# Designed miniproteins, single chains, continued (5), part 68

Each design is a single chain, and the fold is of that chain. pLDDT is the mean over its residues in the fold that is shown.

## One batch from the design tools (miniprotein)

Design m18508
Fold by ESMFold2-Fast:
Structure m18508 (fold): chain A 92 residues (1-92)
Amino acid sequence: GKRGLQLALEFIETAKEEGGEIEVSAEGDTVTLRLTGLSPTTITALALRGIGASLDGEEVKVKIEGDTLTIEIGGLSEEEIKEVLEKAEELK
């Protein structure tokens, strides 16, 4: 939904602002963001934001492996997925 779209766009923008790298993939109604090159403080902040959204009922899953933050956001429309993919490409 709209909240999931807003979270995806915010995570992409934050990662690029810090000079990180973003990999985006889509499957069904789910977008997977894989963020690298971020500080531990930023990884923690984004992970907590994703967890908070999940607790509020959004379809969000967060995984941290070493220096990689993976965020899965479900419940997105085809149009919302396209918007996320376009945003990620614009910021390469």
Scores: mean pLDDT 83

Design m18509
Fold by ESMFold2-Fast:
Structure m18509 (fold): chain A 57 residues (1-57)
Amino acid sequence: STQQQVQQLEQEAFDRIEAGADPEEVLKELKEQLIPLVGEEEAERRVKAMEESIKRM
């Protein structure tokens, strides 16, 4: 399902950032991957939520 794909992409992005990848690059790629699945507005909201989570890591 679309929801499962979104969760998988978000988890992969989170894991990459924890492994030392550049958060800016990873979040940019995540947004681009989410847009065709959920649309630009929802993709932006999800990326912002992940940015807040990363700041607390």
Scores: mean pLDDT 84

Design m18510
Fold by ESMFold2-Fast:
Structure m18510 (fold): chain A 70 residues (1-70)
Amino acid sequence: MREELIEEAAREIVELAKTQSVEEAARAVKDRLIKEGVSEEEAEEIVREALQRVEQELLRLYIDNQTKAA
């Protein structure tokens, strides 16, 4: 389902971003989705939503870490 693809893409972006830029990670995930038969337009939507989820998770971790460190 699309929601599962978005969550999987978000996880892949996070893992790839440990060794490369977020932009490069997002491109790699989009290319993989297209290779697996997802349309270019749908792959772009999935990656966009995945990036939003990554941003929300990073913001949550940042707030939690600041609260614990203070």
Scores: mean pLDDT 75

Design m18511
Fold by ESMFold2-Fast:
Structure m18511 (fold): chain A 64 residues (1-64)
Amino acid sequence: MEEEERRRKLEEVIRTLKEKYGLPEDQARAIAEAIEEASRIHGVDIDTLAKAVGNGLEARREGR
């Protein structure tokens, strides 16, 4: 089911935000929910949006 795959991808995004970027649970969940909503609205894969968000967070860490 697509819903189950989507849930799994969102859980992976939350884990990445917490483990790689050190975000707290509530903030990581909020970002993952925003990614899921954008995915539904724009028809873009969660993985694609997660990469874009990750690049943005990485750029911020690099002082951009």
Scores: mean pLDDT 74

Design m18512
Fold by ESMFold2-Fast:
Structure m18512 (fold): chain A 77 residues (1-77)
Amino acid sequence: LEEKAREAGERAIERAKAAGLSPVVAEVAGLTAVYLLLGQEEKVEKLREMAIKLGASEEEAEKAAEIGREVAEEVRA
């Protein structure tokens, strides 16, 4: 589980950066993937607010969350 969570986090960060998100917002995408794989969905809700607090737009925060979720689902397969 921990190994897959780490791989998902790295993949989500790379995908977020490729999508044009800042490095800080890309980290939020990575953490979203990790927390979803670890079953910590409550922390995922807080990550969206944290991204906005760190300077992301609402659209950027939503895109980061979407990327993290997609990667978590891919890695679960």
Scores: mean pLDDT 79

Design m18513
Fold by ESMFold2-Fast:
Structure m18513 (fold): chain A 58 residues (1-58)
Amino acid sequence: MEAQRRQVLQAILEAPESFKPRLVALVDDALLSPEEKERFLALKEGEEQRAFLRELLA
């Protein structure tokens, strides 16, 4: 799960934001815990959400 999660999140982060409809639409409970997803959704769309996903990979 963790290795799969890391690879999927990395692929999302590497894709141009304009290519993807919305980061929130690409992230499921399988990639984030309920608490992580709640915090992610509270962030401003775009750079703040990308920064959060990068922190999960660190």
Scores: mean pLDDT 63

Design m18514
Fold by ESMFold2-Fast:
Structure m18514 (fold): chain A 65 residues (1-65)
Amino acid sequence: MLSIEEARRRIREAEERMREALEELRRLASLPNPSIREIARAIGEVLRAIGEGIEAELQLRRLEE
């Protein structure tokens, strides 16, 4: 089971990954002719980061209980 410190670190990593994925999506949206494939990939990265964040948050809650 993860320590509270490790769970917090994973939450921070997931938050940073989500920020990077959202920034990439924003960059693609600002292009004159964005690639639908690249946009779909960026959306997939955002969803993956959200999933990682939720999992880390649930682990932290389990450790705090």
Scores: mean pLDDT 76

Design m18515
Fold by ESMFold2-Fast:
Structure m18515 (fold): chain A 70 residues (1-70)
Amino acid sequence: MADEEAEKLLEKGNEAYKKGDFDTAVEYYRRAMEVGSPELRAKAFYNLAKVLMDAGREDELDALAAEINA
């Protein structure tokens, strides 16, 4: 199921984030946002926002904020 795929992507993102691999974590969280339920997408969004802040990638965080308003 798409939710199972999203959860797997979240797990991979979380693992990368724990290892300090911010770029890899961002990739997996973005992919999780595309395929899960609204709840899983929201979870991926918040985790992605945290990674982007920690990595100093504020331009991408601004793009995510625009998606909330759309």
Scores: mean pLDDT 78

Design m18516
Fold by ESMFold2-Fast:
Structure m18516 (fold): chain A 79 residues (1-79)
Amino acid sequence: AEEVIKKAEELIKKLEEAIKLMEEDPVVRRVAESQGVTLEDLKKALELAKEALKAAKEGNIEEAQRLIDESEKIFKEGG
């Protein structure tokens, strides 16, 4: 339970940092977009990570892990 909560919190932090970097640095944004990752993809991944945190806090560990995996896939590959 605690491990999955920590993973979700770490993923949320990484996604918020990535979104901020893409909004502030046009070069980073262009490079990410050339690899198929858009600001909209990162925002979608952030929403999934937040749902994962909620599920983990409710004790739905299997659901939380699935949402983390989906969020990480979007973060790395686009959605």
Scores: mean pLDDT 81

Design m18518
Fold by ESMFold2-Fast:
Structure m18518 (fold): chain A 65 residues (1-65)
Amino acid sequence: SEKELEEWLKGAEERAERAVKEGRATEEQAKKAIEYAKEAVEAAKKGDLKKAQEYSAKAAEALNS
């Protein structure tokens, strides 16, 4: 549901903010991760589950690289 997608995005944003606060990621990495997470949610809302998965993976990679 759309509510579940919004909860997932909120969780992704909170993880990115925590990583910056704890010195595990830069603000630039967190910004990229959040942008990819937003793209993943948008793709999922359009029914493009493959693209949603690809952007979700890019969000995780951006935060950990």
Scores: mean pLDDT 83

Design m18519
Fold by ESMFold2-Fast:
Structure m18519 (fold): chain A 71 residues (1-71)
Amino acid sequence: SEEAEKYYNKGKELLKAGKYQEAIEYYRKSIEIDPESKLTADAYYNLGKAYSKLGKHSEAMRYYTKSHELR
């Protein structure tokens, strides 16, 4: 989905900018719009990275696992 890709790309820019909570919201929107997208595994991986940066290591592990299962 083109719309899901736009949300995913915005999430990536926010993650690079250190805006971790905002990045999480954009990745969640990307997944919500197109759960079956080829980007969804990468969105879960980047959710894991954002949660790890916030010190939420249990949440990070959950999303890394989801990313792996979708590949």
Scores: mean pLDDT 87

Design m18520
Fold by ESMFold2-Fast:
Structure m18520 (fold): chain A 77 residues (1-77)
Amino acid sequence: EEKELEERFKKYDIDGDGTLNYLEVLGFIKEELKGKVNPTDEELYALFDEVDKDGDGTINFEEFKELYRKLKEKYGS
């Protein structure tokens, strides 16, 4: 559900700036995959880089939704 993803986004948006940096995204991915898989730092960075279209080191909510979709495809169905 969109509201659940928005709540998760806000939970990891520690700075409250409306974007997630790499460390915040890392925290989200580790929680989402807890008990399923333990991805490598290389895999985590590759996922972040793939959705960070601007290459600015942060992702917005739309990019976060794409990240979540990719996580489900690769690790959670």
Scores: mean pLDDT 74

Design m18521
Fold by ESMFold2-Fast:
Structure m18521 (fold): chain A 60 residues (1-60)
Amino acid sequence: DIEIIEELLEEYVKNNKLSKEEIEVLKEVMRLLADGDIEGALELLEKYFPELAKEIKKKL
C-alpha cells in the first residue's frame, strides 16, 4: 500500500506546480509513510490535497 501511495505522489509532483508550503506538506506525508503511519499521512493529504487523497483511497 505504501508503494502505491508513493507512486501516486511522485506522479502528482511531476504533473503539478507546487508551492514551497505544499512541498513541505508532502515531505511530512512521506515521513509519516516511512514510519508506517498511513492514517496520519492520509489525514494530512485530505487536509491539503483533498482530490489526491480521494484518488489514493480508490487505489487502496
Scores: mean pLDDT 78

Design m18522
Fold by ESMFold2-Fast:
Structure m18522 (fold): chain A 55 residues (1-55)
Amino acid sequence: MTLTVVVFPIPGTDRYLAIVRDADGTILGTGVGATPEEAAAKALADAAARLAAAA
């Protein structure tokens, strides 16, 4: 399964928001972190947990 991760800064903070989508554009997970890497890791963990619960 191909996942797309989009990371962008949250205005007015030192935090980043990451969103994980599948090939159809469905949001599978989200994460917030102090770095783009941390936000992406949290979003991927959220997506993995949601996919595991759906299986």
Scores: mean pLDDT 80

Design m18523
Fold by ESMFold2-Fast:
Structure m18523 (fold): chain A 57 residues (1-57)
Amino acid sequence: LVEEIAEVARELLRLRGFSEEQIEAAVKQLREQVSKMSKKEQEEVLRRLREALEELR
């Protein structure tokens, strides 16, 4: 689940035009935040990121 969130976040940031260096830094911070969350909260984060990604298509 945390890895799925990280992958979706990477794609979202790439579409926004961030560099790979910036993306990896942001994803590392996101992983730290998400690992402290409950599974329900992680699922909500994943859903929101996927919705944002679809909106950018």
Scores: mean pLDDT 78

Design m18524
Fold by ESMFold2-Fast:
Structure m18524 (fold): chain A 73 residues (1-73)
Amino acid sequence: DAILRALAEELGIDYEELVRLLKEDPDEAYRRVAERLGVGTEIARQLLDGNVEAAQALYNAGLIGERTLAAAL
């Protein structure tokens, strides 16, 4: 929940739309997040799953901010 909210705010995606998309077509949710970040769908999935290593890698690359990183911890 916390990471989905932080990421939606950071990427300019509607939170409720992102939550709905994860229920209906999670692969499409991962693709949209990956496209906004400019990364592969695998790391986008890991970020959405709360994988700390993925969040740290994206933060170190300058692709996500401190709030999204903190939400993944």
Scores: mean pLDDT 83

Design m18525
Fold by ESMFold2-Fast:
Structure m18525 (fold): chain A 60 residues (1-60)
Amino acid sequence: MLPSEEEIRATLYLMQAAVAKKYGDYEGALKWYRKALELRPDDKRIQEALKEAEENVKKK
């Protein structure tokens, strides 16, 4: 069974957020996590990742 287009797009957004975090771009990571959360609003893992990125932006 193939993943849905929504699942594929959410995964791509999460991958871009992860890359941004690796390079210390927490503002970029926030943008990608917000896009992923728009596709999966009830996904607690995305919500937690978004909160973590927000805390890192404030810590800077």
Scores: mean pLDDT 78

Design m18526
Fold by ESMFold2-Fast:
Structure m18526 (fold): chain A 65 residues (1-65)
Amino acid sequence: NVSKFVALALEGAALMIDGLLKEVKIEGDTIHVTIEKDTPETRKALKELEERAKEVGMKLEVYKS
């Protein structure tokens, strides 16, 4: 579903703008995110992002900077 994929990409970009994520990359079936800081706000955002990724058949991988 292209619209769900676009929504997922925009959500990742919004988290970068908000300073919660340092980097977001989409490769194949996986979203690679690097977190700026490990905070409760970041963890909540990552759970929401993971749920949306599952809706489009994608995996979430999280890295610390």
Scores: mean pLDDT 76

Design m18527
Fold by ESMFold2-Fast:
Structure m18527 (fold): chain A 66 residues (1-66)
Amino acid sequence: PEVVLDLELVVQLVRDGERVPLETVRLRDVPSSELAGVLRSLIERAARRAGVPPEQIELVVTRATP
């Protein structure tokens, strides 16, 4: 089935239990089967740009619509 999602995400740096927003990202027409790969790539990109390990990047889905 063509389950495609429109997502709005906040890319956050997690540090000392606090969340520091870095960027808001909009994704359109993302197939649910590809979602995990797309999110992984976003985390890796954000981690490299912020100069932190990917484990310190958190994605918060603020909006998800089919």
Scores: mean pLDDT 82

Design m18528
Fold by ESMFold2-Fast:
Structure m18528 (fold): chain A 64 residues (1-64)
Amino acid sequence: SMPSEEELTEALALMMLGVLNILEKQGKLTPEARELYKKAKKAIEEGKYEEALRLAKEAIRANE
């Protein structure tokens, strides 16, 4: 069966957070991206995967 929209959103949020974690470990996150990354991690802890995905995407864009 196909994954649900919720399952896909969770998977994407976790993958994006993985990218941000690697960038943080490499010292490649700007202060703005770090702030958004912290908010995205908190959203994951709260089970708010749609919010976490949005914040993670914004963190990656801010890190350009």
Scores: mean pLDDT 86

Design m18529
Fold by ESMFold2-Fast:
Structure m18529 (fold): chain A 59 residues (1-59)
Amino acid sequence: SKEIEEFIEKLKKKIEELEEEIEELKEEGGSQLEIELLEGMKALLEGMIGYLKRILEES
């Protein structure tokens, strides 16, 4: 599905944005809790991409 492919690309871009935010927080000595929450969100989005890729391959 074109829609699934486009959604995967949007999720990949969001992961890139989260990686940049995590790097900024680490450099600035930000909250460890906030860093862990952002890393958790990144892991969740990576899991969603894996699931969507599986659907696309099995379709």
Scores: mean pLDDT 85

Design m18530
Fold by ESMFold2-Fast:
Order: structure tokens, then C-alpha cells, then sequence
Structure m18530 (fold): chain A 70 residues (1-70)
């Protein structure tokens, strides 16, 4: 279905951006905070009722993680 394909594309982008954040982050305290935000994002993903909600949760999670990685 279109929703399944869209979710897979969102998931691939999420994994790629997570890898970029991890590769750029060398501070152990920042890595710990990133792990906490990642866990919260995964919990929200599990509660998502639509592909659109899933996309918004992923975008918000990545935004927070990028802010920590600064």
C-alpha cells in the first residue's frame, strides 16, 4: 500500500539521519541525552495511529536530537 511504502521511506530517512547525528556526536553526555530522546521518540512511534502521525513524531524527534548534537 502507499502508506506502507511511505512509512518505509520515513524509516529509512530516520535511520540515515540518526547515523549522521551519532557520527558527529563525540560527547558522552550528549550521547546519553540523544539516547533518552530516541527512547521517547520510539515510544511515541508505537502510539502513532497513522503514517502522517508517524512522520510528525519522527520529524519532532530528529529536531530535538539535532538540537542536542549542536
Amino acid sequence: SADKKRKEEITEKFHKELQEIADKTTDDEKLKKLSEVFKETVEKINEAKSVEEYEEVVKEGLKKMKEIAK
Scores: mean pLDDT 83

Design m18531
Fold by ESMFold2-Fast:
Structure m18531 (fold): chain A 61 residues (1-61)
Amino acid sequence: DLDELTKASQAVAETLKEYRDKLSPEEILEKAIERAVSAGVDPELARQTATVAVRALEEKK
C-alpha cells in the first residue's frame, strides 16, 4: 500500500530529525519503529523502512 509506505517514511523521517544527534542508531531505530506503528503502519514494514533510513544516515556520516 502506497499510503502505508508514505506514512512509514514520514514517521521515520520525523524520528530521525528529532533524535539523530541525541540517541544511538539502535535507539533511533527503536523510536522510528514505534512512531511508524503508532501511525498505523504494519510492524514489519515499519522495521524495514526504519532500518533502511537509519543505515543510510550512518553511511553518510
Scores: mean pLDDT 77

Design m18532
Fold by ESMFold2-Fast:
Structure m18532 (fold): chain A 71 residues (1-71)
Amino acid sequence: SAEEKLEEGKKYLREGNYDLALKLFEETIKEGSDELKYEAQVLASQALLGQGKFEEARERALEAAKIRKKL
């Protein structure tokens, strides 16, 4: 499920495995509810910050803000 992918992504994020975390968060964004999409975008932004990809992280945070307006 999208929830299971989000939880697995959080595990990889904690382990510093940013590539696997991002892949799982992207799958959560495709399949999840707006609430799950919001959390996945926030966590994807954190993973991108961990990789030093600051502009991509900012873009993900802006997408999260757009989703939050619908909640």
Scores: mean pLDDT 88

Design m18533
Fold by ESMFold2-Fast:
Structure m18533 (fold): chain A 76 residues (1-76)
Amino acid sequence: MEPISEREVAEALALMAAGILKSQGDKGTISAELIKSILAVDPSAAEVLREALDRIAKTHPKAAAASRANLDKALA
């Protein structure tokens, strides 16, 4: 097996953060600093996080919107 890549680590961290957000519901938020830390591993995590937040928005729109705003700040 090839070793786990930085891309795989960053994508796994993004999915874990999204999973924690979903468990917290509309009171949860992923901070811009946490997102910056994940993106510092690999920027491909941004797309994975966007897709996960889009799915979460169907059940927890406030948590998804706040976390999406923090993602946009982390990318600026």
Scores: mean pLDDT 83

Design m18534
Fold by ESMFold2-Fast:
Structure m18534 (fold): chain A 61 residues (1-61)
Amino acid sequence: SPLQRVLALLDADGDGVIGEEELDRLNAAGFKFTPEEREELLGRSPTDPRVVKLLQRRLAA
């Protein structure tokens, strides 16, 4: 699913924390996150319900 692919990209370094490099990679791939969305994602676990819900909303658009 698109969600599974995005989650894999957010956890590329395998530390369980979303990094700035991963967000920059997604922006380069065409995911235009707002500053507010970026702040919601940065430093959280890819499995955080807030992260999953944000990505689900973004992919549904």
Scores: mean pLDDT 74

Design m18535
Fold by ESMFold2-Fast:
Structure m18535 (fold): chain A 65 residues (1-65)
Amino acid sequence: GPALEAERAAARAAIAAARAAGRPVPLSPEVAEIAREIAEKLREIGDGLEEGIRAGDPVGGTPTT
């Protein structure tokens, strides 16, 4: 819920601040959650791009990886 969203946002901000200050990134459950969330979003973007290519590429062919 919103409380978990706020905690996640705070964890991201803390990690970003630590990195900006040159500190090691803290190891916490939030770090694993953030990494998973990023991976999930990247997969979603990839899937959307493939769908868009399939629908919108009139010349056919897939982009080189």
Scores: mean pLDDT 65

Design m18536
Fold by ESMFold2-Fast:
Structure m18536 (fold): chain A 64 residues (1-64)
Amino acid sequence: SAAEEAARALAERYAARPLSPEELAALREEFTRLAQGFENVGFDRELARRMARMIVETDLLYRP
């Protein structure tokens, strides 16, 4: 899925350490929730997913 691929790519690029399968599943769920939330407030799908990626990226960069 697009969300699964996005979570995997974000973790590979921005995480300070390899993530467990459980952490990757949680990241995918967070991405999906955020993207759907942005769509619900009027963002188009592509922009909603871009905004979700930026939030997840920021969280990963500042996660020890």
Scores: mean pLDDT 81

Design m18538
Fold by ESMFold2-Fast:
Structure m18538 (fold): chain A 70 residues (1-70)
Amino acid sequence: SKAEAKKLLLEAIALRLRAIGLRFDAELLRKKAEETGDEELLKKAEELEREAERLEEEAKRLLEEAEKLG
């Protein structure tokens, strides 16, 4: 149904926006780690990058499901 497809699209958009934010934060931490040599900042950047990848994959699944419904 159109209503079901719309719900999945909104959820996918929300996940993609969150992933974009995590990617941005990760890039800032990675740059700071390069400037300071702080390995803990690098680890935090890598953790945010992995979380962003998970959200991007989930969003892709929701988009594929939405396409099948409408």
Scores: mean pLDDT 89

Design m18539
Fold by ESMFold2-Fast:
Structure m18539 (fold): chain A 60 residues (1-60)
Amino acid sequence: SRSEEQKEAVRFAADGLDIAEVAFAEGLSKEEVEELWRRYKEGHVEELRERVLELSKKEG
């Protein structure tokens, strides 16, 4: 059974597949991706995108 959280995660995955794949390609862990999903649920999608790009460039 799907919950509201799962529906949001599915939408984020559909829209953020490229982001998640970039994060993995740049060496981000599953924990980082999970934190992005939690922040997405709070409505901080734009901030998460900037954060992922920043981490990919700096490895910080």
Scores: mean pLDDT 55

Design m18540
Fold by ESMFold2-Fast:
Structure m18540 (fold): chain A 62 residues (1-62)
Amino acid sequence: GYKEALEKGLEELGKRTGKSTETIRKLLEKVLRGEMSVGEAAKELGVDSGLVSILVELMKKS
């Protein structure tokens, strides 16, 4: 489901970036609230903007 996909995505991103899942979640929440762009979050995390978009959409649907 969307929740399981989000949890796996956060775990993998945490391993890749060395950031906590909580830190990543807060950054994605800022994007969801319109306080930060997808591109800005992708730059902060050092990942593809497409991945950030997918995770934000999963968060919205969870």
Scores: mean pLDDT 81

Design m18541
Fold by ESMFold2-Fast:
Structure m18541 (fold): chain A 60 residues (1-60)
Amino acid sequence: AREKIEALIQQFKEEGARLREQIEEALKNGDEETAAALRRQMQELALKTDEEIRKLALEA
């Protein structure tokens, strides 16, 4: 289970970095609506990752 948790953390780090870059680009273009949607995606990604980690910990 630890290896799968490590992989989820790495995936979250990579997807988070990409979302952050897209948010910065949207803000530079004055597209606050897209930036807000991307921030919501970041929050959902964080919640889903936390949930999957908890599930894997229970499965041992």
Scores: mean pLDDT 80

Design m18542
Fold by ESMFold2-Fast:
Structure m18542 (fold): chain A 69 residues (1-69)
Amino acid sequence: MMPSEGEILLSLGRMYVGIARTLASQGKLEEAIEAYRKAAELFREAARLGAPGAEELLAEAEARLAELE
């Protein structure tokens, strides 16, 4: 089974969320913000492609950005 383009974007976005969480826990806020921004971009594109759960993941990434800014 081949993942769809949207599923690939979701996987990449989740990877960036993991990186961002680790950076934020270390107090590396600038790097964490950049990682969450990248995740939000990926989830937004996944949502445009109709990937399930993309809108929820996008909302979570944007909420985290608002907390760090």
Scores: mean pLDDT 82

Design m18543
Fold by ESMFold2-Fast:
Structure m18543 (fold): chain A 55 residues (1-55)
Amino acid sequence: SALDVAEELARLLAERMRLSPEEAAAVRKALHQLADSGDPELLATLRALRDELLA
């Protein structure tokens, strides 16, 4: 789901950037809000960024 992509992306960003718990929570919240928008372009962007971080 879109929320699963947002959760995975939030986790990858927190790990890669070594975010604090507070920073990680803020990023997770922002990504969830973007995923909840239902905007297909935003969803495509989130998936592309996730795939880039997994490569």
Scores: mean pLDDT 82

Design m18544
Fold by ESMFold2-Fast:
Structure m18544 (fold): chain A 89 residues (1-89)
Amino acid sequence: DLQSTSATLIGISRGAMSTIIKEYEKLFNKKITSIDEVYDAILALYVYLEEGLTDLSYDELVERGRQLRLERGLSLREVARRVLELLRK
């Protein structure tokens, strides 16, 4: 189960992962088929929601997310938690 495995690896609940995946599929009109795609989806959502960079391509959002995560010293769990916080607003 991709949802259960990625939730465990990132350290969030299965329900929280479901919320992230559904919002990703809605915003980017894409389906997630691998764990690596889950990681990229979280980074893209972080940039899209936190920075408001809605005009960037998906690949640009992923790359920006990787850079910002490292610059800000955030774990992938912290990025995922921030995405969930932003989705509740």
Scores: mean pLDDT 85

Design m18545
Fold by ESMFold2-Fast:
Structure m18545 (fold): chain A 57 residues (1-57)
Amino acid sequence: SELKKELLRLIGEILRLIGEIFELEQEENPDLKRIEELKKKQKELLEKMRELEKELK
């Protein structure tokens, strides 16, 4: 179903984003502004995922 495909895509994006944030936080001089922007995007994707999960239930 289209909803399942969208959910899997969002999960994939969230996992990639977690990896990017982790890598940036390990830098000697971390870009705090970039990390904050990525964390904001992560929150937005998690909210979209919860909405899609409600539609599947």
Scores: mean pLDDT 82

Design m18546
Fold by ESMFold2-Fast:
Structure m18546 (fold): chain A 90 residues (1-90)
Amino acid sequence: SAMKKITKEEAEEKLKELGVKEEDFNIPLGSTRVLKEKETEDYKEKIIVTQDADGSNIVTKVKTRKDGTVEVEVLIKSKDGYYYAKITTS
């Protein structure tokens, strides 16, 4: 599994880097919202926030580059702790 358990402090730093605030998770349970979207000539980037049905908060950053490379970052804030993964694929 690419998911790694991280500390609350590490998770807070990652959220800050992604520009995500606690208030950005004030959406209905089981719902998803595109928080930020950016498109350039070289890449497309989306930051997506999800409030899972179990109350877990999920942040997903998807960056698709012109060469077909896709970078995905996932941060999960759950009752059981914080989990992070960063995956690059071509």
Scores: mean pLDDT 85

Design m18547
Fold by ESMFold2-Fast:
Structure m18547 (fold): chain A 60 residues (1-60)
Amino acid sequence: MTASQLVVQAQRALNEGDYEKAKELAEQALSLDPSNKVARKILAEAYKKLGDYEEAKKVE
């Protein structure tokens, strides 16, 4: 599984409202590719949807 595949799955989880799953998948993508800007944006958005604005700012 590639970071790009995990990013696609994380984006789908966000669209479905499964913010915890989106966070988990985006974290996995960043573990494979720490420079992946899309994964960082998805992770930040998932944190914001969960109400964790401080963690979202740390990822950005």
Scores: mean pLDDT 82

